# Designs tried in a protein design run: designed miniproteins, single chains, continued (4). Part 103

Each design is a single chain, and the fold is of that chain. pLDDT is the mean over its residues in the fold that is shown.

## One batch from the design tools (miniprotein)

Design m15584
Fold by ESMFold2-Fast:
Structure m15584 (fold): chain A 90 residues (1-90)
Amino acid sequence: MERIEQALKRLEEAGVPADLLAVARKIMEQLETDEEIDRLERTFLTVLAWIRAGAPLDLVVQWVERELKDLGIPDELIAEAVAAVRRAHA
């Protein structure tokens, strides 16, 4: 719990939108190790950086799907994450 709250605080301080923070929390709660939580934190920080840099939405979405699949995240949560990324990019 403490590690998840620390990661979410860092994402919020970096300016990750509320929708993405909510999805990040759901995913982090399913992760088993601090290393996986750190990897997810880096994933969402990268998404935010790419959105701010004007990266094409389709490339951001494809990369996020790949990263979350590599972490073993369920398809339903990957779909929620993709929807949140699409809203943040708009």
Scores: mean pLDDT 83

Design m15585
Fold by ESMFold2-Fast:
Structure m15585 (fold): chain A 73 residues (1-73)
Amino acid sequence: SLEREIAEALVRMAVAIGVLTKDEELAVELVELVAERNPEYAVELLRLGAELMREAGMEKAARELEERARELE
């Protein structure tokens, strides 16, 4: 769906912002915001964010998003 594609693009942008600003907390906050505003895709969006953050070396941010995703299941 278009809504899901836009939400995934926003998560990718959020992670990129975190990498460029070197601010893991900001990256987590932005991904969580996107997930909160798209509740039907929240678990998938949080897991996408976690995977991208782990790939970027933001291990703590990745763990926080994975924990949040588990809480929503």
Scores: mean pLDDT 87

Design m15586
Fold by ESMFold2-Fast:
Structure m15586 (fold): chain A 76 residues (1-76)
Amino acid sequence: SMEEDEERVRETLRRIYEEVAELIANSKDKEYALKLAEQFQKEIGKLLEDYKAGKLSVDEFIEKLEKLLEELKKKV
């Protein structure tokens, strides 16, 4: 259902932002980590716009978010 899809999106975003906050907190270079987090937030924003426009399914949106998070983890 749409309500289940909306909840999956919210829970995924909540977890991702919690993990990003932890990455920043544990970073030796806070300025660099914050700059990467800003770029990551812009990328999430674009994916969310595509999802809301019906260009991405919920599964495709979540998969792309997870890939962005893994790339962020490699850079921090």
Scores: mean pLDDT 85

Design m15587
Fold by ESMFold2-Fast:
Structure m15587 (fold): chain A 86 residues (1-86)
Amino acid sequence: DEEKKLLERLKKLIELGREAEKELTEEQLEIAREIAERAGGDVQALDEEVRRVRERHPELTEEELAKIAAVALGLLAERRLKELEA
């Protein structure tokens, strides 16, 4: 069941994003929201935006950047889940 597998993956991404969100600063959360907005549901675009953030914010650690990416991916997964539930 492809639909069930997709729903389970989206829910897991949302959960991971929510956990990461609690560990980020307001500044880092804003970066994550910008990534999600610019990616527009395209996973390849998400990877490009994360790379751009790494270049613009060299002060971010790999751990911080991973959490920012997790929040952005979670936001995209939330939008996708709402579309599938409609």
Scores: mean pLDDT 80

Design m15588
Fold by ESMFold2-Fast:
Order: structure tokens, then sequence, then C-alpha cells
Structure m15588 (fold): chain A 100 residues (1-100)
């Protein structure tokens, strides 16, 4: 499996978990659109970072985002929301590890 295929699969999974979180918290945003946006934006960010030699910068950004989701999970009073936030953080960390 290529690096790009692995990164795409992780961004697809990230979008899926973000859509689940959106449904759980009853946000006004469109849950179904979130997964599609992350598929497109994630892989485009990877392609641009690879072409410009900035994969390390992308990896740092994903790690920072993971830390923010972990902090949100600690502050959540809903066990299901906390679990989803931790799963999102784990996927962000997996993307960062793959890009490092």
Amino acid sequence: MSLRDQVRALYDRLGEKLAELHKLVNSPDVAEGIALIYRGVGITSFDNALASGRLQDLAKGELETARKYKKKAEQSTDPKESELLLEIAEIEEQIAELLA
C-alpha cells in the first residue's frame, strides 16, 4: 500500500469520526458533509506538503490538533463524546506518525 493510500484511509476515518461527533453534539453543521470535506482537504494537504517538502510541518499540525482533541475529551461530561474525541486524537496522531 502506498503512503498516499495510507494517508487517504486515515483522513477518511477522521472524517467519519468527526461526523459521528457532530451528530452526537447536535451541532448545526452538516454531519454528512464533514466526512467528504476531510477526504478532500486532507489528501490535498498531503499532496501539497509532499510536493513542497513540508510533510514535517503537516505532521506537527496534526499533532497539535490531536492535543486539542485530547484536552476537549478531558473537559467533556459525556462519556460517548469523550470516547469519540480520543478516537479523533488517535487518528490525528497516526497521520502525524506516518508523515514523520
Scores: mean pLDDT 80

Design m15589
Fold by ESMFold2-Fast:
Structure m15589 (fold): chain A 118 residues (1-118)
Amino acid sequence: PELEEELRRRKEEIENAKKKADSLVGQIQGYADRIIEALKSGNKEGALAAADEMERLADQVVEIARKYPEVIPLARKAADILRQASDKVEELGGKEVAERLRQTSDRVRAAIDEIEAA
């Protein structure tokens, strides 16, 4: 039946969106690890560049979540990684990098709240 085909197609779209978002979240974690190592080596410019990439990846996860609300748990995971990275970076004295990561985390959380209110 036509309805079964539409439901199956929607399920496939959601599963593909989850796979894409999971890959992006994994990349965000990789950049979080890179920021910590950059700061330990005194490379503030490298840490800021990695923070810029985390921002870009987080924005992509939010875009997917706006189309597929089933991705919201992965967007929350991205926000959690950003917040944990911010706290760790602040402990290492990377105040500017920590503030950028915190602002990105807060933006992702605000976007999730907007999607859930819709």
Scores: mean pLDDT 89

Design m15590
Fold by ESMFold2-Fast:
Structure m15590 (fold): chain A 77 residues (1-77)
Amino acid sequence: DPTLQQIQQLYQQARTLAPEEVVRKATLVAVDALEKGGPEAAFQAALDVLLSAGVPEEQARQAAQLLTQAAQLGLSL
């Protein structure tokens, strides 16, 4: 399944930038925010979770972008 493979790759990249537990929580809020407010809302929700968990700003921004892309692919399933 190409979509599941892409989601897994994005998730694995995010895990290099933040702890797995934080990435998991950021993913859940990104999916919820994406459904309600689109990609910008998903990015901001994920970023807020990552920053609140103490992830450095540059890493948090990169992880939030990856998780937003993964959430968008997930909605296409």
Scores: mean pLDDT 83

Design m15591
Fold by ESMFold2-Fast:
Structure m15591 (fold): chain A 99 residues (1-99)
Amino acid sequence: MEERVRERIERVRREAEELMEESSPETQELAKKLADEALREKNPMQAIGLGASAGAEPETGVAGVYAVTEIAERLYEEGDYETAEQAARVAEREIRRIR
């Protein structure tokens, strides 16, 4: 399970980095602020929800992907592989919506 979750996170990280490079400076700043806010949330599911809600709007989708990717990486580092996989799957879905 661990290796499969890590591979998913690595793929969404690469896509998030590409989306950030393609984005305006304003979107990049919004993405970093949203990720910081989500990482301060103590409840992992609420943190994922914050990032996912940004993905509902096309203009904030990149910010949502970046924030959820940061959460997935943090949860993986903490050993919460199940919630990390859920976060990575949310990022995958939002990437498909943007692309």
Scores: mean pLDDT 77

Design m15592
Fold by ESMFold2-Fast:
Structure m15592 (fold): chain A 60 residues (1-60)
Amino acid sequence: SPLQELLMEESRLTLEYMLLNQQLQIAKKANSPQVDALQAQVDAVQARIDALTAQVRAAQ
């Protein structure tokens, strides 16, 4: 169903967000040049999660 597809995508993005945050914390401790790129990716995934949460609420 369309609602199940949205919920599965939200779950996938939540896992991606957690993994990216772990990588960001490691990069920050290592003073890595990847920090800015990882931060931008974390912010982008968070925005997608917020949008999907709104779509899930509308689909219920």
Scores: mean pLDDT 87

Design m15593
Fold by ESMFold2-Fast:
Structure m15593 (fold): chain A 70 residues (1-70)
Amino acid sequence: MLSPAEAREVFEEALGRALRGEPISEELKEKIAEALKDPEGVKIFDELMAEVKAVDPAVGRVAEHDLRKL
């Protein structure tokens, strides 16, 4: 189980890669999947997506779609 801080860092790394058009590694996909199995991880993900959407709603929607499909 990832800590809340570790889950946040995993989501921020994945978001940064997606925004740069960089591929997300299989190891990072596994960490995202693990974090999203925990209700606390889902809340952290939703909070991060809300922050991104507050800055740029279009970018936030694309990033959420891409990360949830992993």
Scores: mean pLDDT 77

Design m15594
Fold by ESMFold2-Fast:
Structure m15594 (fold): chain A 103 residues (1-103)
Amino acid sequence: MTSKETGEKIRKKIEELLKKLPPYKILDPSVPKELRVELYAYIAVYYLSVLELDGEEVREILINVLKVPEELIEPIFKKAVELAEEYGLEEAKEKAEELLKSL
């Protein structure tokens, strides 16, 4: 499947979420868990599909680069599976499911 057009839609959604949730507030405990999970799930799907990274590589980026709490990784990848299915990204869905099996 041609992921280019779908990747552009995901990128725009990430930009919209980032505008609503400035980076310094993403790390604020007062930010609802659900909003953080949604944003990071879109970022994960983008990395798995457009950048063609593996689930473990995406997990490493989320934890070590983006400083996502370890406890959010499972909810993020569960949401990423749902989003990948919604956008028809079969390979991204498979990679996210494989990572969930390793958790």
Scores: mean pLDDT 77

Design m15595
Fold by ESMFold2-Fast:
Structure m15595 (fold): chain A 99 residues (1-99)
Amino acid sequence: MAAEKGLEGAKKAEEGAKSPGSKAAAKAAKRGAEMAKKAEENGYTKEESFKASMEGGVAAVAGGSAYTSDGNSPDGRAALEGGSKAAEAGRAMGEAGGL
């Protein structure tokens, strides 16, 4: 559930991103969410849980960066939300993997 919502948010952030920096950040958030979803579907190994948690963290930072670049627009906010949901998915994966 969290991974699916993270991916949906990241896709919307990518569609809304207007600057090259915001587009790069939204793409990173989408990648993190996709990795979280795949690890969730394939069962969590410690290595996969760790990698997805790291990617979720990178996505959150990227979303925050997009927000600060386009933060006065709904698109910048969508990028931040996408990153946050990717980080949430990474955390849920870490917990499922026993982290």
Scores: mean pLDDT 60

Design m15596
Fold by ESMFold2-Fast:
Structure m15596 (fold): chain A 82 residues (1-82)
Amino acid sequence: MELKERVVKAIESGLRLLELHGVDTSEIRKVLEEAKKYVEEGNFDKAAELLAEAAAKETDPVARWALEEVLRTVLEAKEEAE
């Protein structure tokens, strides 16, 4: 699987999880869409920075977990790209 596609699918899975748990995803969706744009551009570093900052500011535990899981996937993809 293409590394960028793997991260994009992780973002989409995270958004579905948040919707199923009734979390307000509007703010998180903006962060995840911006991270997706950086990943599609090949800029995994900026995507990781954005996700880490968002996770640190997130107060909902389900949303924070989803952001951290996407961040982990970005970092793993970056390692594989090296």
Scores: mean pLDDT 77

Design m15597
Fold by ESMFold2-Fast:
Structure m15597 (fold): chain A 63 residues (1-63)
Amino acid sequence: SLTEAQRRGGKASLTFSEEQREILGTIGETLRMIGDRLQEALASGAAPRPVRLSEAEPRLVQP
């Protein structure tokens, strides 16, 4: 039966969830920053304006 396998998997998943939540939170923040950068890259591709990105984007630290 699947009951014990699900319970063990569930408990391991819960423990994993507890410690993984803080790590996933940090990863999520990093991915959000990458997403914003990709959006700006797409905007620059559509309308080549690299100077605007350097002058008005303090959220992204200089590379």
Scores: mean pLDDT 60

Design m15598
Fold by ESMFold2-Fast:
Structure m15598 (fold): chain A 67 residues (1-67)
Amino acid sequence: SSEENAKAAGEAGRRAAEELRARGASEDQLNQLNRASTLAVIRAAEGASAEEGIAEVERAKQELLAA
C-alpha cells in the first residue's frame, strides 16, 4: 500500500540520518538528507514503490558521505 511504502521510505530516511550523525554530519547535511527523505515519502504516498523510495534515500546518503 502507499501508506506502507511511505513508512518504509521514512524509516530508511531515519536510519540514514542516524548513520550520518554517527559520522559527524553537519546540520546542513542532515537538512539535505531530510529534504530527500521527505520527497521520497511524498512520492511513495503518490504511488512510487518502497524500493524506489529507499533507493532515493540511499543515493542521497551516499552523495552526502562522498562530499
Scores: mean pLDDT 83

Design m15599
Fold by ESMFold2-Fast:
Structure m15599 (fold): chain A 79 residues (1-79)
Amino acid sequence: SREEILDAALEVIGERAKRGEPVTYEQLRAEVEKRTGRTLSDAEFGEIVRELLDSGRIRLVGIKDGQPVFEPASPEALK
């Protein structure tokens, strides 16, 4: 479900944040697909990332090799 994908994305970002590791768009997608067992289209995953940004749960911290890079917006954004 969409909620399952959203939860998986937040778990990935949160786990990496605890290690001081930001996540690229492609890394996030690959790890979410691995955790959920689903293959996601560009449109489906783009919608998930947009939802997380629009809800203020994640933030854009930079661009690496043309890929946006994300972190939690705050420590509380993962709850």
Scores: mean pLDDT 80

Design m15600
Fold by ESMFold2-Fast:
Structure m15600 (fold): chain A 74 residues (1-74)
Amino acid sequence: GFDPAKVDEVVEKARELLKHPDPAIRLAAVWGLEEVYKTFGHEEAVEALREAAENDPHPRVREAARRALEKLEA
């Protein structure tokens, strides 16, 4: 089994990385959140992806988050 507290910590750190000034780091955070949801079904990861899709200043990061959400909702 997985440790839910450790998964929560990973999601929290990814949310912090979504605030990083480097768009490449924020893009990596989007990919990490997608993998967390695929592996564990962690609902807070979907919430973080929605926030990135709506609010990220870089269009590539917003598009990556939207594509992740489309795959996870299908």
Scores: mean pLDDT 78

Design m15601
Fold by ESMFold2-Fast:
Structure m15601 (fold): chain A 60 residues (1-60)
Amino acid sequence: MKTEIVTLTAEADDLEGAARLLTKKVNELMKENDSVEVLDARTEKRDGKWIVTVTVKATK
């Protein structure tokens, strides 16, 4: 089994848009791996944009 730590980030003008983009990235990762475990999640606003970041442990 191979495990890797992956950081996924999405940025949009609104939180809903950023969350939608991040969800799409997580779903693609889940299709390619046997398991995906969320280790950390952050949300921040910078320069008028919403940035959402998750760090996940992906196992194949």
Scores: mean pLDDT 81

Design m15602
Fold by ESMFold2-Fast:
Structure m15602 (fold): chain A 65 residues (1-65)
Amino acid sequence: SVEREAGARIEVIGLNLEMGGERVELKDGTLYVYYREDDPEVVARMEAEMRRVAEEAGLKLEFYK
C-alpha cells in the first residue's frame, strides 16, 4: 500500500542520514538511495538494514554514490 511504502521511505531516509544522505526517491516500487559515505563497513551495514526495511514493504532498493 502507499502508506506502507511511504513509511519505508521515511525509515530509509533516517538510515541514509547516517551515510551522509543526499536524498531518497520512491518511483514505481523502487527506493533510490543517494549517499556519500566512504567507509565500506558502514555502507555494507546500512545497505543490509535498508534492504530489510524495503523488503518488508514490498519495495526494491537501489544505491547510488
Scores: mean pLDDT 82

Design m15603
Fold by ESMFold2-Fast:
Formats: structure tokens, sequence, C-alpha cells
Structure m15603 (fold): chain A 88 residues (1-88)
């Protein structure tokens, strides 16, 4: 329970910080927050069903988180480089 609350709270704090820095960053952080909330709902259901089902959910969401982080980091880098160039 504390782990779920801490993870959601951390994701919400990241949304607030990202919104202050850029609207695009805020949207990406909101997508991550939604994914974190969905993960905890699904893992709780899967754990009630079986340990094998829980493991599958963990693997699926780990892949999704890794993909989201990779796409976000790439997009962030491109935006930062473009902004730096336009500032001269």
Amino acid sequence: MEERENAIKKAQEEVDKAREKSPLGGMAAEARLALVQDYFDRIEEAEKKSPEEAEKVRQQYQTAFDALDRVYESAKKVVEEELKKKLE
C-alpha cells in the first residue's frame, strides 16, 4: 500500500514540475502517471488470480515503461537542442 501511494505521489510531483517547465513535458508526465495507476490496478487483479499472471503483468509494464522512458528521453533531447539553437 505505501509503495503504491509513494509511486503515485512521486508521479504526481513529476507532473507538477514538468508542467512548470513545458506543456509537452507535462503531457508526457501525465501519460506516465496514468500508466503507473493502471499498473497498480492490474497487478492487484493479477496477484489475486495467480503469481504467474502477476509476473506477466510486471514484464508487460516494465517493457512499456522502458519504451515510454526511451521515447520521452529522445524527444526531450531533440526539444532541448532545438531550443538551445533558437536562443543562439
Scores: mean pLDDT 73

Design m15604
Fold by ESMFold2-Fast:
Structure m15604 (fold): chain A 96 residues (1-96)
Amino acid sequence: EKWKELRDYGIELAKKAAEELYKETGSPLVKEKMDEAIKQAERAGANALQVAAMFKQAGYSAALDSPDRERTLKLVDEYYQKLKEEAEKKIKEINS
């Protein structure tokens, strides 16, 4: 039950981060790769930390093929850091 809450929370935050990343980059490739990664995380039942790691991996993959690679990498790192911090905070709350 507590792990379901952590999973649902992670997916919700990742979806919001992916939309903001797409909005900031304007890249359809970023949107496509991030949406697919989140869809796979949902199907796998990934927890919030696993979702954050998958977000980072997909974002780095998208960045390598993007015309503005440096900016995209920086944005992916910023969103990954936020997702990781929120996941760690939620884990602490659940275990309290």
Scores: mean pLDDT 81

Design m15605
Fold by ESMFold2-Fast:
Structure m15605 (fold): chain A 75 residues (1-75)
Amino acid sequence: MAAEKARETARSLGLTDEQADAIAEVVERMERGEWPELPFTADPSTPEGDRLGYAVGKAFLAAHEARLEEQRRAL
């Protein structure tokens, strides 16, 4: 669920399917206790990289919120 929310959010913010899938894979690996790197880089010194970084941040936030909802349901 968390990875799906990250994928949905990334797509809604204009990221490519490849970028959205990469973010979802990172979320799934983090849920398994791994520390993966994104396969692409957002350069904050460029307007394009700044926008990409914003979209990545929003996708990870959506995944985190989905995890909190799953934890609430497990109680």
Scores: mean pLDDT 73

Design m15606
Fold by ESMFold2-Fast:
Structure m15606 (fold): chain A 94 residues (1-94)
Amino acid sequence: SDELLEKIRQALSEASRAIDAGNVDEAIKALQEAIETARKLAEEDPEHAETYQGIIDNLEKAIQALKDGNLREAAIYLTAASLLLVGLEVERWL
């Protein structure tokens, strides 16, 4: 769904801005919304379920890093999740 893809992109963007601002609680909230949206996308697109699970796993690691006070590590996991999502979007155009 283009609507769910837009929703996850927005949530990841919000998480990135919150991490850059040091707003841990807002970052966790945005990451949780991204995870929820990724689960819905996996149900809609089961052929790419493994990639969506990779996105979810990286976002869960980002949340744990934020809880541990490791903002840099959280940003790395968020970047990994974002790259997986971009890869899925590029595949749609090929």
Scores: mean pLDDT 88

Design m15607
Fold by ESMFold2-Fast:
Order: C-alpha cells, then sequence, then structure tokens
Structure m15607 (fold): chain A 95 residues (1-95)
C-alpha cells in the first residue's frame, strides 16, 4: 500500500538521520511522526520546522548521493530499491 511504502521511506530517513546527524531516537521519531501527519493531511508544518527539516534533508541527501555514486560503480546488477537502501545504510555506518 502507499502508506506502507511511505512508512518504509520514513524509516530509511530516520536511520539516515541517526547515522549522519547523530540525532537521538526520540528526535527522529518526532520527525517521522510530523512528516507522516503532514502526508496524511492531518497537520501543516510551521515555517521554522519546515526550514529545519529542509536543512537536515539537504545534509542527508549530499551524503546519500555520494554513497549512491560509489555503490553504482560497485553494483552492476539490478538490485531492488529496498536492498539498495540497506547497502547505503551499511556504507554510511562504516564511516
Amino acid sequence: SVKESIEKQLEFLAELLKIVEKLSDEKVEEIKKKLLEVYEGKSELDPETKEELEKLVRKVEEKVEKVAEELREEITEDVPMEELMEKILEKLKKE
């Protein structure tokens, strides 16, 4: 389902935030909950929270893009998105 797909993407983002930004489990869960509520149309992000999240996402995207480029050079086979996400997390943890 679409909700399950989004929850998986948010879980991936949560793990990235823990690895890249060293955020606490509580802060990451708060971010996940807010993003899910926005997606479900239950709330709107205030400008300050939106700017903070956009800044965090940009930092994560830069590191993910670098690791993804390195993995594309190493991976010649067609891998599922879920497997690619797991390999990105493993590579980032090895820093």
Scores: mean pLDDT 71

Design m15608
Fold by ESMFold2-Fast:
Formats: structure tokens, C-alpha cells, sequence
Structure m15608 (fold): chain A 65 residues (1-65)
């Protein structure tokens, strides 16, 4: 599920699942990685890595369904 993906990505990056959910939600709403990073007090590189990993894992899960 998406919730499982968010939890696994959160664990990998030392973030809360709620933080990863907020990153992903803002990215889907069209916010840039720099805007998300500024808003959440994270580095743009961390935000970029989190967004890419969640999108890749969600796409793979949908392809497997």
C-alpha cells in the first residue's frame, strides 16, 4: 500500500511517516523540491531523493497489481 511505502521510505531517511506523507502530498500538488525543503526545514537533496523513491515504489506497486 502507499502507507507501507511511505513508512519504509521514512525509515530509510530517518524521517517520520507523517513528514514523508507531507513531502509526497506537496509534490503531487505541484510544489518544487526547493519549496518543500524550505517549508519543512529539510535539504532539497533529501526532498528530491524521498519524492523519487516514493514515486518509483508507487509506480512499481501499481504495475504489480
Amino acid sequence: SLADILAEVAARYGLSPETVRRIYGLALAGASNAEIAERLGLSPRTVSAVVREVLARDAAARAAA
Scores: mean pLDDT 84

Design m15609
Fold by ESMFold2-Fast:
Structure m15609 (fold): chain A 61 residues (1-61)
Amino acid sequence: MTKEEIVEALLEAGVDEETARKIADIAYSLGIPLEKVVEAAKKAIELGDTSVETLWRLLGE
C-alpha cells in the first residue's frame, strides 16, 4: 500500500487531514496493514477522540 492510500482511508473514516498524514507516515514506516489502521480510526471516532496519541494506542503501540 502507499501512504496516500492510508491518508485517504483515514479521511473517509472522519479523521482530520493533519492527524491522518501523521498516522499514515507512522503506519507506512512500520508496515501496519491498512485494515488495522481503518479499524483504529473507527474506534477513535466512536470514542470521540481522533488524536494522534489515541490512534497510536489503538494501533497496538
Scores: mean pLDDT 80

Design m15610
Fold by ESMFold2-Fast:
Structure m15610 (fold): chain A 84 residues (1-84)
Amino acid sequence: MSVIEYAEKVIEEAVELSEKAKTLLEEVAASFLIMMASVVLKEAKSRELSEEEKEELKKLLEKHYKKALEPQPPTDAKLIRQPK
């Protein structure tokens, strides 16, 4: 998968995470991931990146995506409901 395809997939899945967000932290994490993936996508489309740069950006997106996908500790539990 190219960095462009991967960034588009990350944006799509981050939007889904945002829709499923139950806490402010989850929403912020999803929004941050969307922003980061959007910047990567724009950069990759606007410039010719080396294969090493593409792989590095892809790894960076994967790292942050995995972190966002992991249940993050809630700072306030009162407004949290269990997602299905």
Scores: mean pLDDT 71

Design m15611
Fold by ESMFold2-Fast:
Structure m15611 (fold): chain A 70 residues (1-70)
Amino acid sequence: SPEERAEEAARRAYELNGDKTVALLSQAAVLEKYAETPEDIERARKLREEAQPGLEEVYKKYDIPLEELV
C-alpha cells in the first residue's frame, strides 16, 4: 500500500541521515507518488506541515531540492 511504502521510506531515510525532517519529507513524497485516494494526499500534506520547522535547516545543510526526496 502507499502508506506501507511511505513508512518504509521514512525509516530508511532516518537510519541514513538521523534527521526527522528528512524522514517526514521522504514519507510525504512517497505517499504523494503512490497515492491511491484523496486521503493519501491529505496525509502527505500533514507530514509536510510537520516537517516545516526543520525545512530551512535541511535545505541549507544538505543542499538537496525537496522535490528530489523520494
Scores: mean pLDDT 73

Design m15612
Fold by ESMFold2-Fast:
Structure m15612 (fold): chain A 84 residues (1-84)
Amino acid sequence: SADELAQQGLDKAKTGAELVKKGREIMKGNTREDVLRGTGLVIRGIGLGTEGALLGRKTLADPEASEEAREKAEEAIKIGETEG
């Protein structure tokens, strides 16, 4: 359903943003291992954010999507495209 897609998109976008934030912080560490670990989290986070935004756009393309689903979809797109 559109509501399920919107929720999945929002969850993925939020998780992606959290991983990017954690990865960037770890990359400030003094070791090569921290940079590699941080970079891996950033890459994964960007991927999740992109998937979240795509699910959000798919929700908005559904004319039967509820207002609640549309609000979640718009948030997923915003987070996934700006904070990923």
Scores: mean pLDDT 87

Design m15613
Fold by ESMFold2-Fast:
Structure m15613 (fold): chain A 91 residues (1-91)
Amino acid sequence: SMEEIFEKLLEEVRKELEKLKEEALEKIREEPERKEEIKEELLKKMEELEKIVKDYIENLAPEEIKEEYLKKLEELFKELKEEFEKEVEKL
């Protein structure tokens, strides 16, 4: 179903975000002096990915599920950004 396609899309986006987060955290551990640069680069990549996925949902999702999946997307990116900031504060 179309719902299964968009659910899988969000699952793949989550995996990519978790990978990007872990890579950024590893870079900060290796080069703490570049913490702010690495944070800015990750946030930029996340913003670019969010825009791409949002545009995809807005253009291709049926009207009946569009708002639901746009909201889930926003919540997913917010969650991962908050997790990243929390993990960075521990370093």
Scores: mean pLDDT 88

Design m15614
Fold by ESMFold2-Fast:
Structure m15614 (fold): chain A 81 residues (1-81)
Amino acid sequence: SEDSKLYEEIAEATENKDIERLEELRKKAEEEGKKLLEASVEIAILKVKGAPEEELERKNEELLEELKPEHEKLKAEKEAK
């Protein structure tokens, strides 16, 4: 799937510490409206730059909080049918 491929590319760029490639992936995710993927790339860039674990954890928590209402709505709509 397209999302799986993008996550794989993010993982590879993160392992290689390739900030330029991560920035390209972030822009691609932004243009495609994939907010979860965009945030994942931003966290990867911070990790490569040596951001403290607390900051990475805070970003992950913010991401989960932001996506929670959308997931809950989809689940409720599926259960109502």
Scores: mean pLDDT 73

Design m15615
Fold by ESMFold2-Fast:
Structure m15615 (fold): chain A 85 residues (1-85)
Amino acid sequence: MFIDEELLRTWSDEQLRALAEAEVRSTLEEIRKEKDKEKQLEIAKHFVKVLERLKELFPQLAEYLDELEREFKEEIKREFGIEVE
């Protein structure tokens, strides 16, 4: 995923949290539609990198994004049997 980082810097913390939650939901739906387990893992790994980049850009949201990443990893393990890292 490519995001206009400078545009995101103009957003409120509330808008950024809403975006992160929407992206989690979108990524889970993308994984559900994928039939290849290796491709599912690559989608999940890419999304984790996106969350890590958001933490770099918005350190004030780091704790929130860490929790969201943990929940995402637990959900994909539970629903798809895939583990990231």
Scores: mean pLDDT 81

Design m15616
Fold by ESMFold2-Fast:
Structure m15616 (fold): chain A 80 residues (1-80)
Amino acid sequence: ATITVSLGPGITATITSTGNTATATVTSSTGTNSDISDDQAETLASKIQSLVGGGVDVTSVSVSVSGADQTVTFTFSKKS
């Protein structure tokens, strides 16, 4: 599944879930050096948990930055 969320003025995140991984691509269209705040990262984690049904653990988080784009990758496993 893929969803798009607004994290702030000029900051958009596209979240794609596949298997046990969710990738959020964050694009800043306003200003330079707009990085993901802790609050925005928490918002993304909450949205991802909602998408995958809430019965999962986040097992890793990685962040990569390329120009104006940030990619945050969450890996998760089902709690059972």
Scores: mean pLDDT 63

Design m15617
Fold by ESMFold2-Fast:
Structure m15617 (fold): chain A 84 residues (1-84)
Amino acid sequence: SMAEELERFTEEAARIAGEAARAEALAAGWSEEEAEEAGRRAEERVRGLGKKIIELAKDPEKLEEAKKALEKLKEITREAREWL
């Protein structure tokens, strides 16, 4: 289903975003603890966006809003991959 595909995409996106955030923090001279926190926050943000997209997609009246949120998730993932 579309929801299952979005869930799988969201989990991969969260992992990539978390790795990018940790790597960027470490490169900037942050502590390992601060880098781990940055990674967790990035993962939570991405998972939250994915859940929002899934909920919006259940409502036919909100498909355009869901599409915009999905494009934002794709952008975040692309930026994270470019940083790695």
Scores: mean pLDDT 85

Design m15618
Fold by ESMFold2-Fast:
Structure m15618 (fold): chain A 73 residues (1-73)
Amino acid sequence: MEEKLKELWKKYKEIAAKNPEDRELYRELLLEGIAFALGIPLERLRELDARDPGEGIRALLEEYREQVERELA
């Protein structure tokens, strides 16, 4: 899961770099995908991204990694 979300983030960066005028649209689509993959409300993810773009999402991915490690143990 984390690896797939990391790939989605990388793809967003590549698309945003090629189409800077559409960056906001691509970011919105990525947030929807991440929210769905993590099973959290999109509204919550938007709030985190708005306060600290990228870092809020990174913190969520770190928490998710700890949860996965705990379940696999």
Scores: mean pLDDT 62

